# Designs tried in a protein design run: designed miniproteins, single chains. Part 105

Each design is a single chain, and the fold is of that chain. pLDDT is the mean over its residues in the fold that is shown.

## One batch from the design tools (miniprotein)

Design m3878
Fold by ESMFold2-Fast:
Structure m3878 (fold): chain A 81 residues (1-81)
Amino acid sequence: LEEARRQVREELARAIAALLRRAVLLALMRRYGATPEMEAEIARLEAEERAAAARAAALAVAVPDDPEAALARSLAASVAA
């Protein structure tokens, strides 16, 4: 269970990191205007966030009562929509 919890935390951290990097780029785009490079980077970060959240949610099946597992499932549903 500890191994599964650690893996959920690692994937959740990756998803959150991608989400934060995307939020910063979106803020810069609003302030300075969008460039094709920024749009491409946002698309890559969205894919990374979605993949990491999905992996975290899959791992969370092993630890359903863990609050981080619940957060991982919620995040996966959010990025899939």
Scores: mean pLDDT 75

Design m3879
Fold by ESMFold2-Fast:
Structure m3879 (fold): chain A 66 residues (1-66)
Amino acid sequence: AKKQAEELHIKGLEYYRQGNLEEAKALFEQSLALDPRFKEAWRALGEVYKELGNDSKAEEYFKLAK
């Protein structure tokens, strides 16, 4: 489970770097479904929501990344 969560997170980062925010979001959410303690994925998801203009959701996810 943890290795699959890490692989999904890495794929999410690649999509994020390419500007594909919706695919990045889906991959980070799938990573967190496998490992909810993967704080880097919570932080990445927060950054995606901030770029999508949802500052409230971004703030909640940044809190989960602590």
Scores: mean pLDDT 83

Design m3880
Fold by ESMFold2-Fast:
Structure m3880 (fold): chain A 65 residues (1-65)
Amino acid sequence: GSFLEEALQMMEDTRDYFLSLGDEESARIVDESVEELRRRGPSPEVAHETLGETQRRLRELYEAR
């Protein structure tokens, strides 16, 4: 639906933002999340799980720096 398309666009914009900062690792994590959402198809549950996992991975990356 339109809401999921908007969410996917926001995630792609977030990836591009990280790339503009030279943060290729964070960009890769976000890109993997976009691919997962596209692969599984439009589901609020998949979106919730994927966003939670993405936030966890980004937090771990920040803590490792």
Scores: mean pLDDT 76

Design m3881
Fold by ESMFold2-Fast:
Structure m3881 (fold): chain A 89 residues (1-89)
Amino acid sequence: SAAEAVRHRLEGLEAAAKGDYETAARHFERAIALDPADAAAWHYLGAVYYKMGDYERAIEAYTRALALDPADEDARANLARARAALEAS
């Protein structure tokens, strides 16, 4: 449901704020499984994958966020950053 998707997004944000990126990723993955058009959830998932050093999955998530919201300047900047990090690894 939409309410369940929103709840998972909020729980993911709480986990990320505590530095629990594994728990945050699972919540954001569940949120997008319920609502794949939630551009914000894709952006948050990308940020969490980036914090975990999973640059390939971060790039995928940010790319999806930008496909849904092309005006998201933060997602665009974060995508460029993730690409640079992958090339440096």
Scores: mean pLDDT 90

Design m3882
Fold by ESMFold2-Fast:
Structure m3882 (fold): chain A 64 residues (1-64)
Amino acid sequence: MKTFEEIQDELAEKGIKAGLSGEQINKILTELVKYKEEHPDMTVEEYEKKGNEIFKKALAEEKA
């Protein structure tokens, strides 16, 4: 079973592979952590889904 920390690590790895800077990756992770703090009852699966949504948005902004 994945932990919240493992999801963060996977998103960081995906960011590196996608060519995102460390600053951009940190921004994605910070936004995800803040979302979790606002939704403390969210599941690991919901956290992974939200992380992927934030990541997709960041990639779209990078390509614009």
Scores: mean pLDDT 80

Design m3883
Fold by ESMFold2-Fast:
Parts: sequence; structure tokens; C-alpha cells
Structure m3883 (fold): chain A 98 residues (1-98)
Amino acid sequence: MERARELLREAAELLRRAAEEARALGDERSAATLEAVAEALEELAREGVDPIRGTGLVMRLVAASEDARLAGHEETAELLRETAKEVARLLEEASELS
């Protein structure tokens, strides 16, 4: 479905904006992770939705949030946590569209 691909592209755009915000906050590592996940979501949009791979990408964002928190980047940790929740929502919606 075209709508499922649109949702994955929306998630990728969200991640790219979050990466810019993380970079502005001085957390280059989190920005790089957000950009890598955005690229992976764009690949899923081209090749088709894989729920297992999608879940792995969300878990990667959650792990990055914890790493940022432990490194003292609390604002970036919250950004990553919020972004992970929204990406998970978009992926769930995309998976419902076959």
C-alpha cells in the first residue's frame, strides 16, 4: 500500500529533524544514530515493511536514549525517547496497511 510507504517516509523525516536537534544540543553520536535509522526506514519504504526490522530500529533508538542519558545528555535522551515512541506508532500503523 502507498499509505504504508508514506508513513515510513514521515518517520524518516521526523528522525532527520530530531538528528538536527540532537546536533544543535551537542550530541553528535545521537544525531548520527537518528540519521542512520532514518536511512534504514527509507530503505524499508522502498523494499517493503518488515515488522521485525522495524521493531529493531525502534529498539536501537531506545538504546541510544539510554546511552545519551548515561552520558549526561538528558535533553537528547528525552528527544530520542519521544522520537522512538512516535516512530513505533507510525510503524504499527504502516503494518496494519497491507
Scores: mean pLDDT 83

Design m3884
Fold by ESMFold2-Fast:
Structure m3884 (fold): chain A 98 residues (1-98)
Amino acid sequence: SRRERALELLREALERLAKALEAVRAGDAEAAIRHLEEAKRLVEEAGRLLDDPETAEAIVKAIEEAIEAVRAGDLEEAELLITFAIMSVSAEISALEQ
């Protein structure tokens, strides 16, 4: 089903966001950006399968801002934005499991 596919994509996005957070904490900007760009792609795909585009767009915006923070060397801001994205994706997964 579309819901099951969206759940799979969001779970993959969570794994990518967790890897991005670890890369930021390790000071590996290139790895962080790669994981963030993949998480963004997965969230955008999930958003196309869901009837709530606003939630997906908000998460994508947070990921885009996290990428810019990493590029600027603002790792504290990047960590906050990635953490927000993780919490938001986790909440969406929980909502879809009901």
Scores: mean pLDDT 89

Design m3885
Fold by ESMFold2-Fast:
Order: structure tokens, then C-alpha cells, then sequence
Structure m3885 (fold): chain A 71 residues (1-71)
């Protein structure tokens, strides 16, 4: 499903961010966004994660958004 694919890409984005590969993290979030385009709640979580990445945000905030997406 789109949700399962989106969550997988969100998890890969978190792993890329932990490795310092912010470009790869953003590419995974773009794939996640496309996978969840029909789910407004999940789209907002992906947008939040991308916003944290662009603003040199905290990994804690990014992981919190992923946890909220899984609910």
C-alpha cells in the first residue's frame, strides 16, 4: 500500500539523515511524499520531516514525526 511504501521511505530518510547524507534523506522524503499523496495526514508528516531537514532541525523532531506517521 502507499502507506507502507511511504513509511519505508520515511525510515530510509531517517537513516540517511543519521549518516549525514541530507541530499539522500530529502530524495527519500520526496519518494515518501509521492507514495502517500492521497493521505493528507501522512503528507503533512513528510512535509514536517522535510522542513526539519531544510532548517538543520533535530533528529529527535524528525524521529517524532515518523512515530506519529506510524499511528
Amino acid sequence: SGKEEGLKYMEKAVEAYKKGDYEEALKYLQKAYEAVKDDEKLKKKVEGMAGELVNSGSLENIEKLLDEAKK
Scores: mean pLDDT 82

Design m3886
Fold by ESMFold2-Fast:
Structure m3886 (fold): chain A 66 residues (1-66)
Amino acid sequence: MEESIKVLRDSLKKAFETGTEEEQRFYEENKDLPDEEFVEKAISYLLTKAVDAAIERNKKRVEEEK
């Protein structure tokens, strides 16, 4: 069980460390959390980011900065 959580954490760590500056910053701020809390926060962050990115992508496609 703990091993599964650590595998998830390792995968998330890799994704965050090789991702955007925002993702790297999120990892840096949350890397000291226990594996369970880190995974929960990371999943919540990624879900929020994915939804926000989809909404922003749609909005920016219609409304450009000029």
Scores: mean pLDDT 73

Design m3887
Fold by ESMFold2-Fast:
Structure m3887 (fold): chain A 72 residues (1-72)
Amino acid sequence: MKEEEEMKERARKLLEEARRLAEEGASPEELAAVETGLAALLTSAKREGLEEAAEIAREALEEARRLIEERE
């Protein structure tokens, strides 16, 4: 399934990016952009019934939100 494979890859890349942004002290805007992208990806994956992609996107979204909270 092309959509599922692409969404899973995008979710994994966004998760890795969120973690790197935390370690490197990226701007709040950069973290917010990753959060927005992950939320959109999660919504799309849920809409299409792509459980694995949705799970990865949800975990990445939670990680990005933690990183934003740590910036407060």
Scores: mean pLDDT 77

Design m3888
Fold by ESMFold2-Fast:
Structure m3888 (fold): chain A 68 residues (1-68)
Amino acid sequence: SWEDLKRQGEQARRQGRYLESGRYYRQAARLAPTDEQKRELSIKAASDYALAGRPDEAARAGRPLSDL
């Protein structure tokens, strides 16, 4: 479930595994049932990708909705 993916992301983040954490949060965002949850998880993924030194992945993960 998206909740299991979120939990795995949280665990990876606690271990300093930011790339894995970002990937888990991104997958969780895709499966999450509400737009609010998708947005929150995408922001977490973007933050973790940025911490992992992956700016392209961070930018993509942080824009789940068009600003237009």
Scores: mean pLDDT 79

Design m3889
Fold by ESMFold2-Fast:
Structure m3889 (fold): chain A 56 residues (1-56)
Amino acid sequence: SADELYEEAKALIEEMLKDPAKRELAEKMLQSLEQIREEGNEVQARVLLAEAKKLL
């Protein structure tokens, strides 16, 4: 579901926040995720999730 997609992306990006080298990027990704969620743009949410997975 869309909610599961957003929660998975959020959890991965929050994991990135634990790494000081990734913190600034992770904070920007969280801001983007909140905007994407408000817009209901699942396509962009999937893209952001894929980017977060690649950066872990």
Scores: mean pLDDT 82

Design m3890
Fold by ESMFold2-Fast:
Structure m3890 (fold): chain A 63 residues (1-63)
Amino acid sequence: AEEDLKKGNELLKQGKFEEAVKYYERAIEKDPDNKEAWRNLAVAYAKAGKPQLAKEYLEKAQS
């Protein structure tokens, strides 16, 4: 979970947004209460050109 979040963050910084999404999804599967993973997944979706999914996951991060 923590390693997947870290890898997602590294990929996001590299501009590999679609790959970052996959690692953030894995982080959430292992730890659904990790609000940082939900927020970062939303950012990755927005940057990957999926604004509808970004909005959905931002809402989940704020719950």
Scores: mean pLDDT 80

Design m3891
Fold by ESMFold2-Fast:
Structure m3891 (fold): chain A 72 residues (1-72)
Amino acid sequence: SMAEELEKLAELAKQYALQLAESLGLTPVKVEVEVDGETVTVTVYTADGQAVVLTVKGSEYTVEIVPASEVK
């Protein structure tokens, strides 16, 4: 079902975002996952005060690294 597919996508996106943060030499301290319709957003907060934001929409994804204070 679509709901089961979204749950699997959210878990994979979370794992990918954490792995990406670690590969960049960042230390994750908090992870937030938001699902809005078909869009999954994973925010990994890091010990240096940054955030890695992964947004997945269908077959497309974007990655941004921003100050934690600028996360919406």
Scores: mean pLDDT 82

Design m3892
Fold by ESMFold2-Fast:
Structure m3892 (fold): chain A 120 residues (1-120)
Amino acid sequence: LLEEALRHAREALEAARAGDRETARRHALAAVGLIGTLAVAALERARAAGLPEDELARLAEVLGRAVEAAGRLAEAIAEGRDAEAAQRALERLARALAALAEDPARLGEVEEAVEEAERI
């Protein structure tokens, strides 16, 4: 999942730089879909680990913001707007979500990645 999300993010930037907006959008949306899968995996892992209901609610909110931010970054890449910064933020978000899926204690890394993404 993570490696494929990173590959799609890079392919999206390459297509955007070449002026191929359709290909850039396709790869960017594929990266967002994989990021959504990572977010679901992180939530399921936290639920299985027995996190309290209030912590699960906070996690779900942060994960929702992460997926929304990924969608905004994908549009920025596809449109060639701050595309390099958007691609780096999208990769950081994917890595943070993959880390969270392995270790629920790493939510702070996702919050930092979301905050950076929301500035783009």
Scores: mean pLDDT 87

Design m3893
Fold by ESMFold2-Fast:
Structure m3893 (fold): chain A 92 residues (1-92)
Amino acid sequence: SSQLANELSRLINELASQGARVSARSEGDTVFITIEGLSLQQLIATSLALMGLDLDGLEIEYKIEGNTLYITIRGLSRADAEKLTRSIKKAS
């Protein structure tokens, strides 16, 4: 969904405004998002927000290492992956 990019960008922008450090990259149909400096509360809120999104055949995975959250989104078109990555970079 094109709405997914907007919803993720808003969520990521809120985390960045609270002191989180965000970076995003795309490779083909996959987007990799790295968020550093999250509190446990921010991590829980982010997880719930992502679960609330209708994935429509997309796969979202999380990995937590220390205070860093890695989000991998698969199944996007190349154009949608690039758009999502650009939106997140603008929000950060």
Scores: mean pLDDT 74

Design m3894
Fold by ESMFold2-Fast:
Structure m3894 (fold): chain A 61 residues (1-61)
Amino acid sequence: MTPEELEELRRRVYRYAVEVLGLDPEAAEAVAEMAVRLYRDHKLSLEEVLAIVDSFAEREA
């Protein structure tokens, strides 16, 4: 994984959190950081990371 791929993942998760999940920008940034860490450290797919993000947002709502 390149740093560019991780930054792209962060932006995609942030956009998803704001536009689809309706999270505040600050919460969306925290979720994006968590998603990048999960993808980097656990070798999860993008779909798996987004599922975890969705589950997190549902619990915090």
Scores: mean pLDDT 71

Design m3895
Fold by ESMFold2-Fast:
Structure m3895 (fold): chain A 50 residues (1-50)
Amino acid sequence: KELVKTLTDQELLDYLQKYGKGNPEADVDKDGKIDIDDVRRLKRLYRFTS
């Protein structure tokens, strides 16, 4: 949660591509890839779960 809030969209995208591949939470859109739209959705979700 803290990491998602403090990283820029690009930094979070790099992190998710390196460590989050195959993770359904990182692929929020369920489109089989992690991209900037997934990053923005993930940040939105963590705002509501905090």
Scores: mean pLDDT 59

Design m3896
Fold by ESMFold2-Fast:
Structure m3896 (fold): chain A 87 residues (1-87)
Amino acid sequence: MEELKEKAEKEALEAAERTIKEGVEKGLSPEEILRRAMEEVARVANEMGLEMLKAGVSENEARQIASEAAAKAYEYAKKKVEEIRKE
């Protein structure tokens, strides 16, 4: 179970990092970058939840793991975007 949590957190974090980098390269505002990062994190977390269900994880556990991964990635995105705003 810890492996599934770690994988979900990694996938969500990578989604945030990728989306932030793309937004910076496109010259988007910090607010737009954060919005896109949140949307992409939610999408990836949902996909990870579906993969967990397919692997036989309960709906409640899959939902909890996915939501926790998304929350952590969101915190990362918020901090990273705040750093970009200062640069």
Scores: mean pLDDT 84

Design m3897
Fold by ESMFold2-Fast:
Structure m3897 (fold): chain A 65 residues (1-65)
Amino acid sequence: MEEAVQEALRHLKEGDEAFKKGDYKKAVEHYGRAVALLQRVLGPGHPLTRAAREKLIEAQKKYDE
């Protein structure tokens, strides 16, 4: 469980870096992986899972622009 959370947090950081650079495709990939991991181990209602989903939605909107 803790390992998967650490992996998800790493993906969130890499997604944030990609988003900052305007690489929204890469941001979506990293945020998507983080959401999948966090939903599986913490559930969809956990604050970390919700934060990751918010980031994913924002990156998807930017990628579609």
Scores: mean pLDDT 84

Design m3898
Fold by ESMFold2-Fast:
Structure m3898 (fold): chain A 99 residues (1-99)
Amino acid sequence: DELLASGLPIGVFKAYLEYLRTGDEALRARIEALLRARQQPDGSLVDHFGRRSPTLTAIAYRLQIPDLVEAARAYLEKHAPDLLENFDKYIEEFSKLLK
């Protein structure tokens, strides 16, 4: 909760993995609210320091948030195409580090 509240990409990613594990819709709603508040005009999302975060942008795309998904996809295709192709691999590798 503290990590998610901070807006750090690692904290949001950890919360996203927890949502995938539990199906906690209240957690999903908290993640979506944070991501919506952080959208930039170029479709990227920024961390709590105002820096563009491909990780936050990829989470918005993977959650299929209607207001964010199309712009997030376009940003990732241009700036982080490996996250579009290999996000499930990153989930697997990161899950191993958290267990």
Scores: mean pLDDT 75

Design m3900
Fold by ESMFold2-Fast:
Structure m3900 (fold): chain A 91 residues (1-91)
Amino acid sequence: SRAEELERKAAELAWSDPEKAREYLRRALEELRRAGTPERELELAERVADLMMEELEIAKGLKTLSPEERAAFEARKAAVRAELAAYAAAQ
């Protein structure tokens, strides 16, 4: 699908051009919304994409977190993993 093509482009650019990768991810989510993907799945996909891109930006040194921000980021990752596991178990 067009969403899959945009997600592939985002993955290809994630390391070299994180800003452009985020743009492609936003476009992919819009295509998924147009295709009738449930809002809960769109919400989870968006949160996963944002966390993955933020983690990459931190790894590349494009973003520096304070200890408090780092703790909050790890908590957000844990929360999303838990929600994904719960959603998958309900399928």
Scores: mean pLDDT 83

Design m3901
Fold by ESMFold2-Fast:
Structure m3901 (fold): chain A 57 residues (1-57)
Amino acid sequence: APKQIVIYDNMTPEQKKKLIEILREKHGWSDEEIEEYFKDPYAFMEKEMERLKKEKE
């Protein structure tokens, strides 16, 4: 969806907390790892795109 990057950048702290809980419960991520992801969502997205391409082939 468009403006997804802006969503992460402009998310309220309350919304971020909710997402952290979901990620922690569903994905088993630690709060520290999740916080790093929110600090640099762009870097995470780039790494994910690279992984998707690699795993595709």
Scores: mean pLDDT 63

Design m3903
Fold by ESMFold2-Fast:
Structure m3903 (fold): chain A 72 residues (1-72)
Amino acid sequence: MEEEERRRRGLEEARRRGERHAKVVKEAKEYMEKNGMTPEQAVEEGEKNADTELGRMLKALGKSELALEELA
């Protein structure tokens, strides 16, 4: 029954991706708060560490906050 196996694999991959993503987002937010980082500083720090998941997430969060400011 291929459908059950595909569903199980998809759920496991989605769960692992979700858990890893949530951890990195939490770490990035905590890093920003602990260091009093502005969105611009988060983008700069993320670009310096673009080879890491944390660095890429810092850049993404910083850009997201800047985009929200631009829309306001």
Scores: mean pLDDT 75

Design m3904
Fold by ESMFold2-Fast:
Structure m3904 (fold): chain A 60 residues (1-60)
Amino acid sequence: DTLEKVRLVAVKLREITKDEEFGNAISKAVDGLSAEEALKKVIETAKKLGVSEEKIKEAL
């Protein structure tokens, strides 16, 4: 369930940003993490790649 949520959030952020590199960076960042840590890493990576906090909240 939580892992599925992480996947859906990543997909939504890719759709919002229309950035293919975003998807690759997220996948690499979450590769070895638990679902909870993966969600945190998705959010942190999105911020580092320039995604606004507003768009991140929209994807959640």
Scores: mean pLDDT 70

Design m3905
Fold by ESMFold2-Fast:
Structure m3905 (fold): chain A 69 residues (1-69)
Amino acid sequence: SPLSDRESRGEALLIRAAVLKTIALHSEDEEVKEEAIKELERLRREAEELGEEEVAEVIRELIEEVKEH
């Protein structure tokens, strides 16, 4: 079955978050890492606004992983 419009948006946010996490974890540039964290926090809030709680939780975990690295 096709995803609902809301689910499709949530999936797009998750894909963007995964890319940002990868960039942050592989970057040696502190400014790039800071910008990635900022964008991840923005995507998390957008997921919460969409009611995609599972996506928001995954993004929260990605933020924690980036901050620990």
Scores: mean pLDDT 81

Design m3906
Fold by ESMFold2-Fast:
Structure m3906 (fold): chain A 72 residues (1-72)
Amino acid sequence: SGQALLDQARDLLEQAERALKQGKYDEAIALAEQARDLALKAMDLDPSLTLEAIGIVLRAIGIIIDAEQKQK
């Protein structure tokens, strides 16, 4: 279901944020990209989740940009 994908995306986002804090930039990017993709799938399957999914997508993009800038 869309909600299950959104919950999984949220868990991956938390893992990405943890990796970012530990200086594991490649891991943070990979986890954030997975979270973004799952949130987009959740929104496509269940449009009622659009607001929550967009929130996760924006946060994931923020982690990717931050990690890429700090990586080199």
Scores: mean pLDDT 88

Design m3907
Fold by ESMFold2-Fast:
Structure m3907 (fold): chain A 60 residues (1-60)
Amino acid sequence: MLDLESGERLLEEGLALLRAGDLEGGNKMGAAGVTGYLSAGDEERAREAAERVRAEAQKA
């Protein structure tokens, strides 16, 4: 996943899985989303994505 659109989709899927209580699947997808943003060169969005994944994981 090398573009911003792919990173965004993976992040949203990961967050949805975390909200549904799938910590393993949600963290895996969320991490892939962060990697997608980093691969696209958007370090700020990658940082925000990582924080959102951690916040949702802590609620579960």
Scores: mean pLDDT 78

Design m3908
Fold by ESMFold2-Fast:
Structure m3908 (fold): chain A 79 residues (1-79)
Amino acid sequence: ALERLREAAAQAAALARSLPTEGHRRIWARYAAGELARAGKEAGLSDEEIRELLVEFLRATGLSEEEAERVAEETLRAL
């Protein structure tokens, strides 16, 4: 489950990076993070595994490490 979600996250990050503006990239990255978090929860992943997945994904979209950690924590809290 985690490996497949990492593959999906990598594809979603590549798509986000292809978007023409930072605003579009930010909106899609947040949407995709929420979807990945929900899918991870449904697959029975721990909160720590989901956090690591989200940070990896968000960094791949171009966010800094600090920003990725913050957005990942916010996404998990919203679940």
Scores: mean pLDDT 82

Design m3909
Fold by ESMFold2-Fast:
Structure m3909 (fold): chain A 61 residues (1-61)
Amino acid sequence: SHEEDLARALAAARAAAEAGDGTAARVASWEMKKLGLPEAVPAPYGAPPEEDVRATERGGA
């Protein structure tokens, strides 16, 4: 179901973030956004969240 898919994606992203895999965390955040969640999984190392619009604006400067 949609909620189960969201739960699995979030759990996978959390596990990847806990392991320090920012790439996997970004991928899971992308999947969560596709499922209708406007909330990105925290990316503690290296990879900013896909939904970080401010990072895009800041990069322009």
Scores: mean pLDDT 59

Design m3910
Fold by ESMFold2-Fast:
Structure m3910 (fold): chain A 84 residues (1-84)
Amino acid sequence: MEELMKKGVEAASKGDYDTALKYFEEAVKKEPTAEAYGLLAQLLYKQGRHEEAARLLEEAARLLEEEGRLDAAAAFRAAAAELR
């Protein structure tokens, strides 16, 4: 999981958004975390895929709510609403 996230961030920093997308999608598939959904959503937003980004931010918020991180969850839900 962490290695996939690291590779995704490295690819994105080099401007290789397609490679970054693949790593973040693999990370979400292996272990769905708020962090992985957040990074994937940010990348999709940069690609103009706003509806998909909003959906992933809502999933991240749901996971944060389950963890009791209500302030962080509210921030993710607000970000998702702005994209719609």
Scores: mean pLDDT 80

Design m3911
Fold by ESMFold2-Fast:
Structure m3911 (fold): chain A 83 residues (1-83)
Amino acid sequence: MVELAKSRGIEIDLSDPNAGGKIVKFVMSLPKPIPEQVLIDAAELLFKRAETLDQGTDPTAGVEYLAAAVLLHLAKKSDGFVK
């Protein structure tokens, strides 16, 4: 995920407070259907981010948890798109 985004000129570092939004935007910009593994990897990255932000009481933690849950739901359906 991070390496693939960097190869496209998109910087994603887990210390950036906007990284969650950049991850979601990057995943949603991929050709459809989005591979299930990409959705799972992005969701895992967002969960790790949300855990770190939650420890700092950052309000974006809730948004990143929600985004991760949505990506996992899309992976489960094997459709690779938002309903």
Scores: mean pLDDT 65

Design m3912
Fold by ESMFold2-Fast:
Structure m3912 (fold): chain A 85 residues (1-85)
Amino acid sequence: MKALEELLASLSEEERRELAEEARRAAEEAERLAPTFPPEVARLLLELAEEARELAEALLAGDARAAAEELVEALRLAAEIRALL
């Protein structure tokens, strides 16, 4: 986790902005897909969307620690969703 925080702290402003935009698009896609899945999976997709939005905000703020925490949580949620499919 420290290695991820250090990596995120090393990103340029341009790289942070590009990753934030990608995270925002991932959040929008998860929200769009959520109604097409059963309620249990839909809930996790909405939680994933929230974490992706928080990741985008942390990246734009230059908060490497928050960005690392949100990224780890997003990956955990993605793994939980895959286990239910």
Scores: mean pLDDT 86

Design m3913
Fold by ESMFold2-Fast:
Structure m3913 (fold): chain A 72 residues (1-72)
Amino acid sequence: MELKEEEVKERINKLIDEMIAEFKKLKREDLVKSIEEAKDTLLENTGLTEEELKELEEILKLRMENAKKLLE
Protein backbone atom coordinates (compact mmCIF):
# COMPACT_ATOMS: atom_id res chain seq x y z
CA MET A 1 0.00 0.00 0.00
CA GLU A 2 1.39 3.38 -1.03
CA LEU A 3 2.28 5.84 1.71
CA LYS A 4 1.60 9.54 1.21
CA GLU A 5 4.80 11.58 0.69
CA GLU A 6 3.91 13.66 3.77
CA GLU A 7 3.76 10.54 6.01
CA VAL A 8 7.11 9.25 4.68
CA LYS A 9 8.76 12.64 5.29
CA GLU A 10 7.28 12.94 8.80
CA ARG A 11 8.53 9.49 9.84
CA ILE A 12 12.01 10.01 8.36
CA ASN A 13 12.26 13.52 9.91
CA LYS A 14 11.22 12.16 13.32
CA LEU A 15 13.94 9.50 13.18
CA ILE A 16 16.58 11.98 11.95
CA ASP A 17 15.67 14.42 14.76
CA GLU A 18 16.02 11.57 17.28
CA MET A 19 19.44 10.63 15.88
CA ILE A 20 20.62 14.27 15.99
CA ALA A 21 19.44 14.62 19.61
CA GLU A 22 21.28 11.42 20.66
CA PHE A 23 24.51 12.44 18.90
CA LYS A 24 24.32 15.95 20.45
CA LYS A 25 23.95 14.29 23.87
CA LEU A 26 27.15 12.33 23.14
CA LYS A 27 28.88 15.60 22.03
CA ARG A 28 29.64 14.16 18.58
CA GLU A 29 29.25 17.26 16.39
CA ASP A 30 30.83 15.40 13.44
CA LEU A 31 27.99 12.82 13.50
CA VAL A 32 25.34 15.56 13.88
CA LYS A 33 26.74 17.33 10.80
CA SER A 34 26.84 14.05 8.84
CA ILE A 35 23.17 13.30 9.60
CA GLU A 36 22.11 16.90 8.79
CA GLU A 37 23.91 16.69 5.42
CA ALA A 38 22.26 13.30 4.71
CA LYS A 39 18.77 14.61 5.64
CA ASP A 40 18.05 16.24 2.26
CA THR A 41 19.09 13.10 0.35
CA LEU A 42 16.96 10.84 2.59
CA LEU A 43 13.91 13.09 2.13
CA GLU A 44 14.28 12.90 -1.69
CA ASN A 45 13.57 9.15 -1.53
CA THR A 46 9.79 9.50 -1.25
CA GLY A 47 7.20 7.11 -2.70
CA LEU A 48 8.29 4.23 -0.46
CA THR A 49 5.89 1.43 0.49
CA GLU A 50 5.17 0.71 4.18
CA GLU A 51 7.57 -2.28 4.05
CA GLU A 52 10.38 -0.28 2.42
CA LEU A 53 9.95 2.55 4.94
CA LYS A 54 10.00 0.08 7.87
CA GLU A 55 13.24 -1.45 6.54
CA LEU A 56 14.83 2.01 6.25
CA GLU A 57 13.67 2.97 9.77
CA GLU A 58 15.06 -0.31 11.16
CA ILE A 59 18.45 0.20 9.45
CA LEU A 60 18.71 3.78 10.75
CA LYS A 61 17.70 2.74 14.29
CA LEU A 62 20.31 -0.04 14.30
CA ARG A 63 22.99 2.40 13.12
CA MET A 64 22.02 4.86 15.86
CA GLU A 65 22.02 2.20 18.62
CA ASN A 66 25.40 0.85 17.43
CA ALA A 67 26.89 4.38 17.45
CA LYS A 68 25.50 5.02 20.97
CA LYS A 69 27.04 1.80 22.32
CA LEU A 70 30.43 2.62 20.79
CA LEU A 71 30.42 6.20 22.16
CA GLU A 72 29.14 5.48 25.69
Scores: mean pLDDT 73

Design m3914
Fold by ESMFold2-Fast:
Structure m3914 (fold): chain A 83 residues (1-83)
Amino acid sequence: MVPGFENAGFKEVDTLEIKGKKVKIYQRGDEILAFLEGPVSIEGMEITEEALLKYAKENGLKLGPILRSGDHFGNSASARIIP
C-alpha cells in the first residue's frame, strides 16, 4: 500500500531495479522522490538515493541536495530538480 505520496500529489513516473530491489520513482512539479517499501535501514535509504541518481542521469535531470528519509512504510530519498 502506497504511503500517502499519491495523496500528497506525487505521481509514479518510473520503477527501477537497484541491487535486486524494486524502487518506485514519484514526481510532484520540480520535486522527485524514490521509494523502497519495507523495513527502514541505512542500506534501504542508500538504495533509494542510488535509484534517484540513476533516474536523474537517464532523464537528463540535475538534482539539488538529496534528503534521505524512512518511516514505517519504507525508505525514501528526495530532491528538487534544478534548471
Scores: mean pLDDT 80

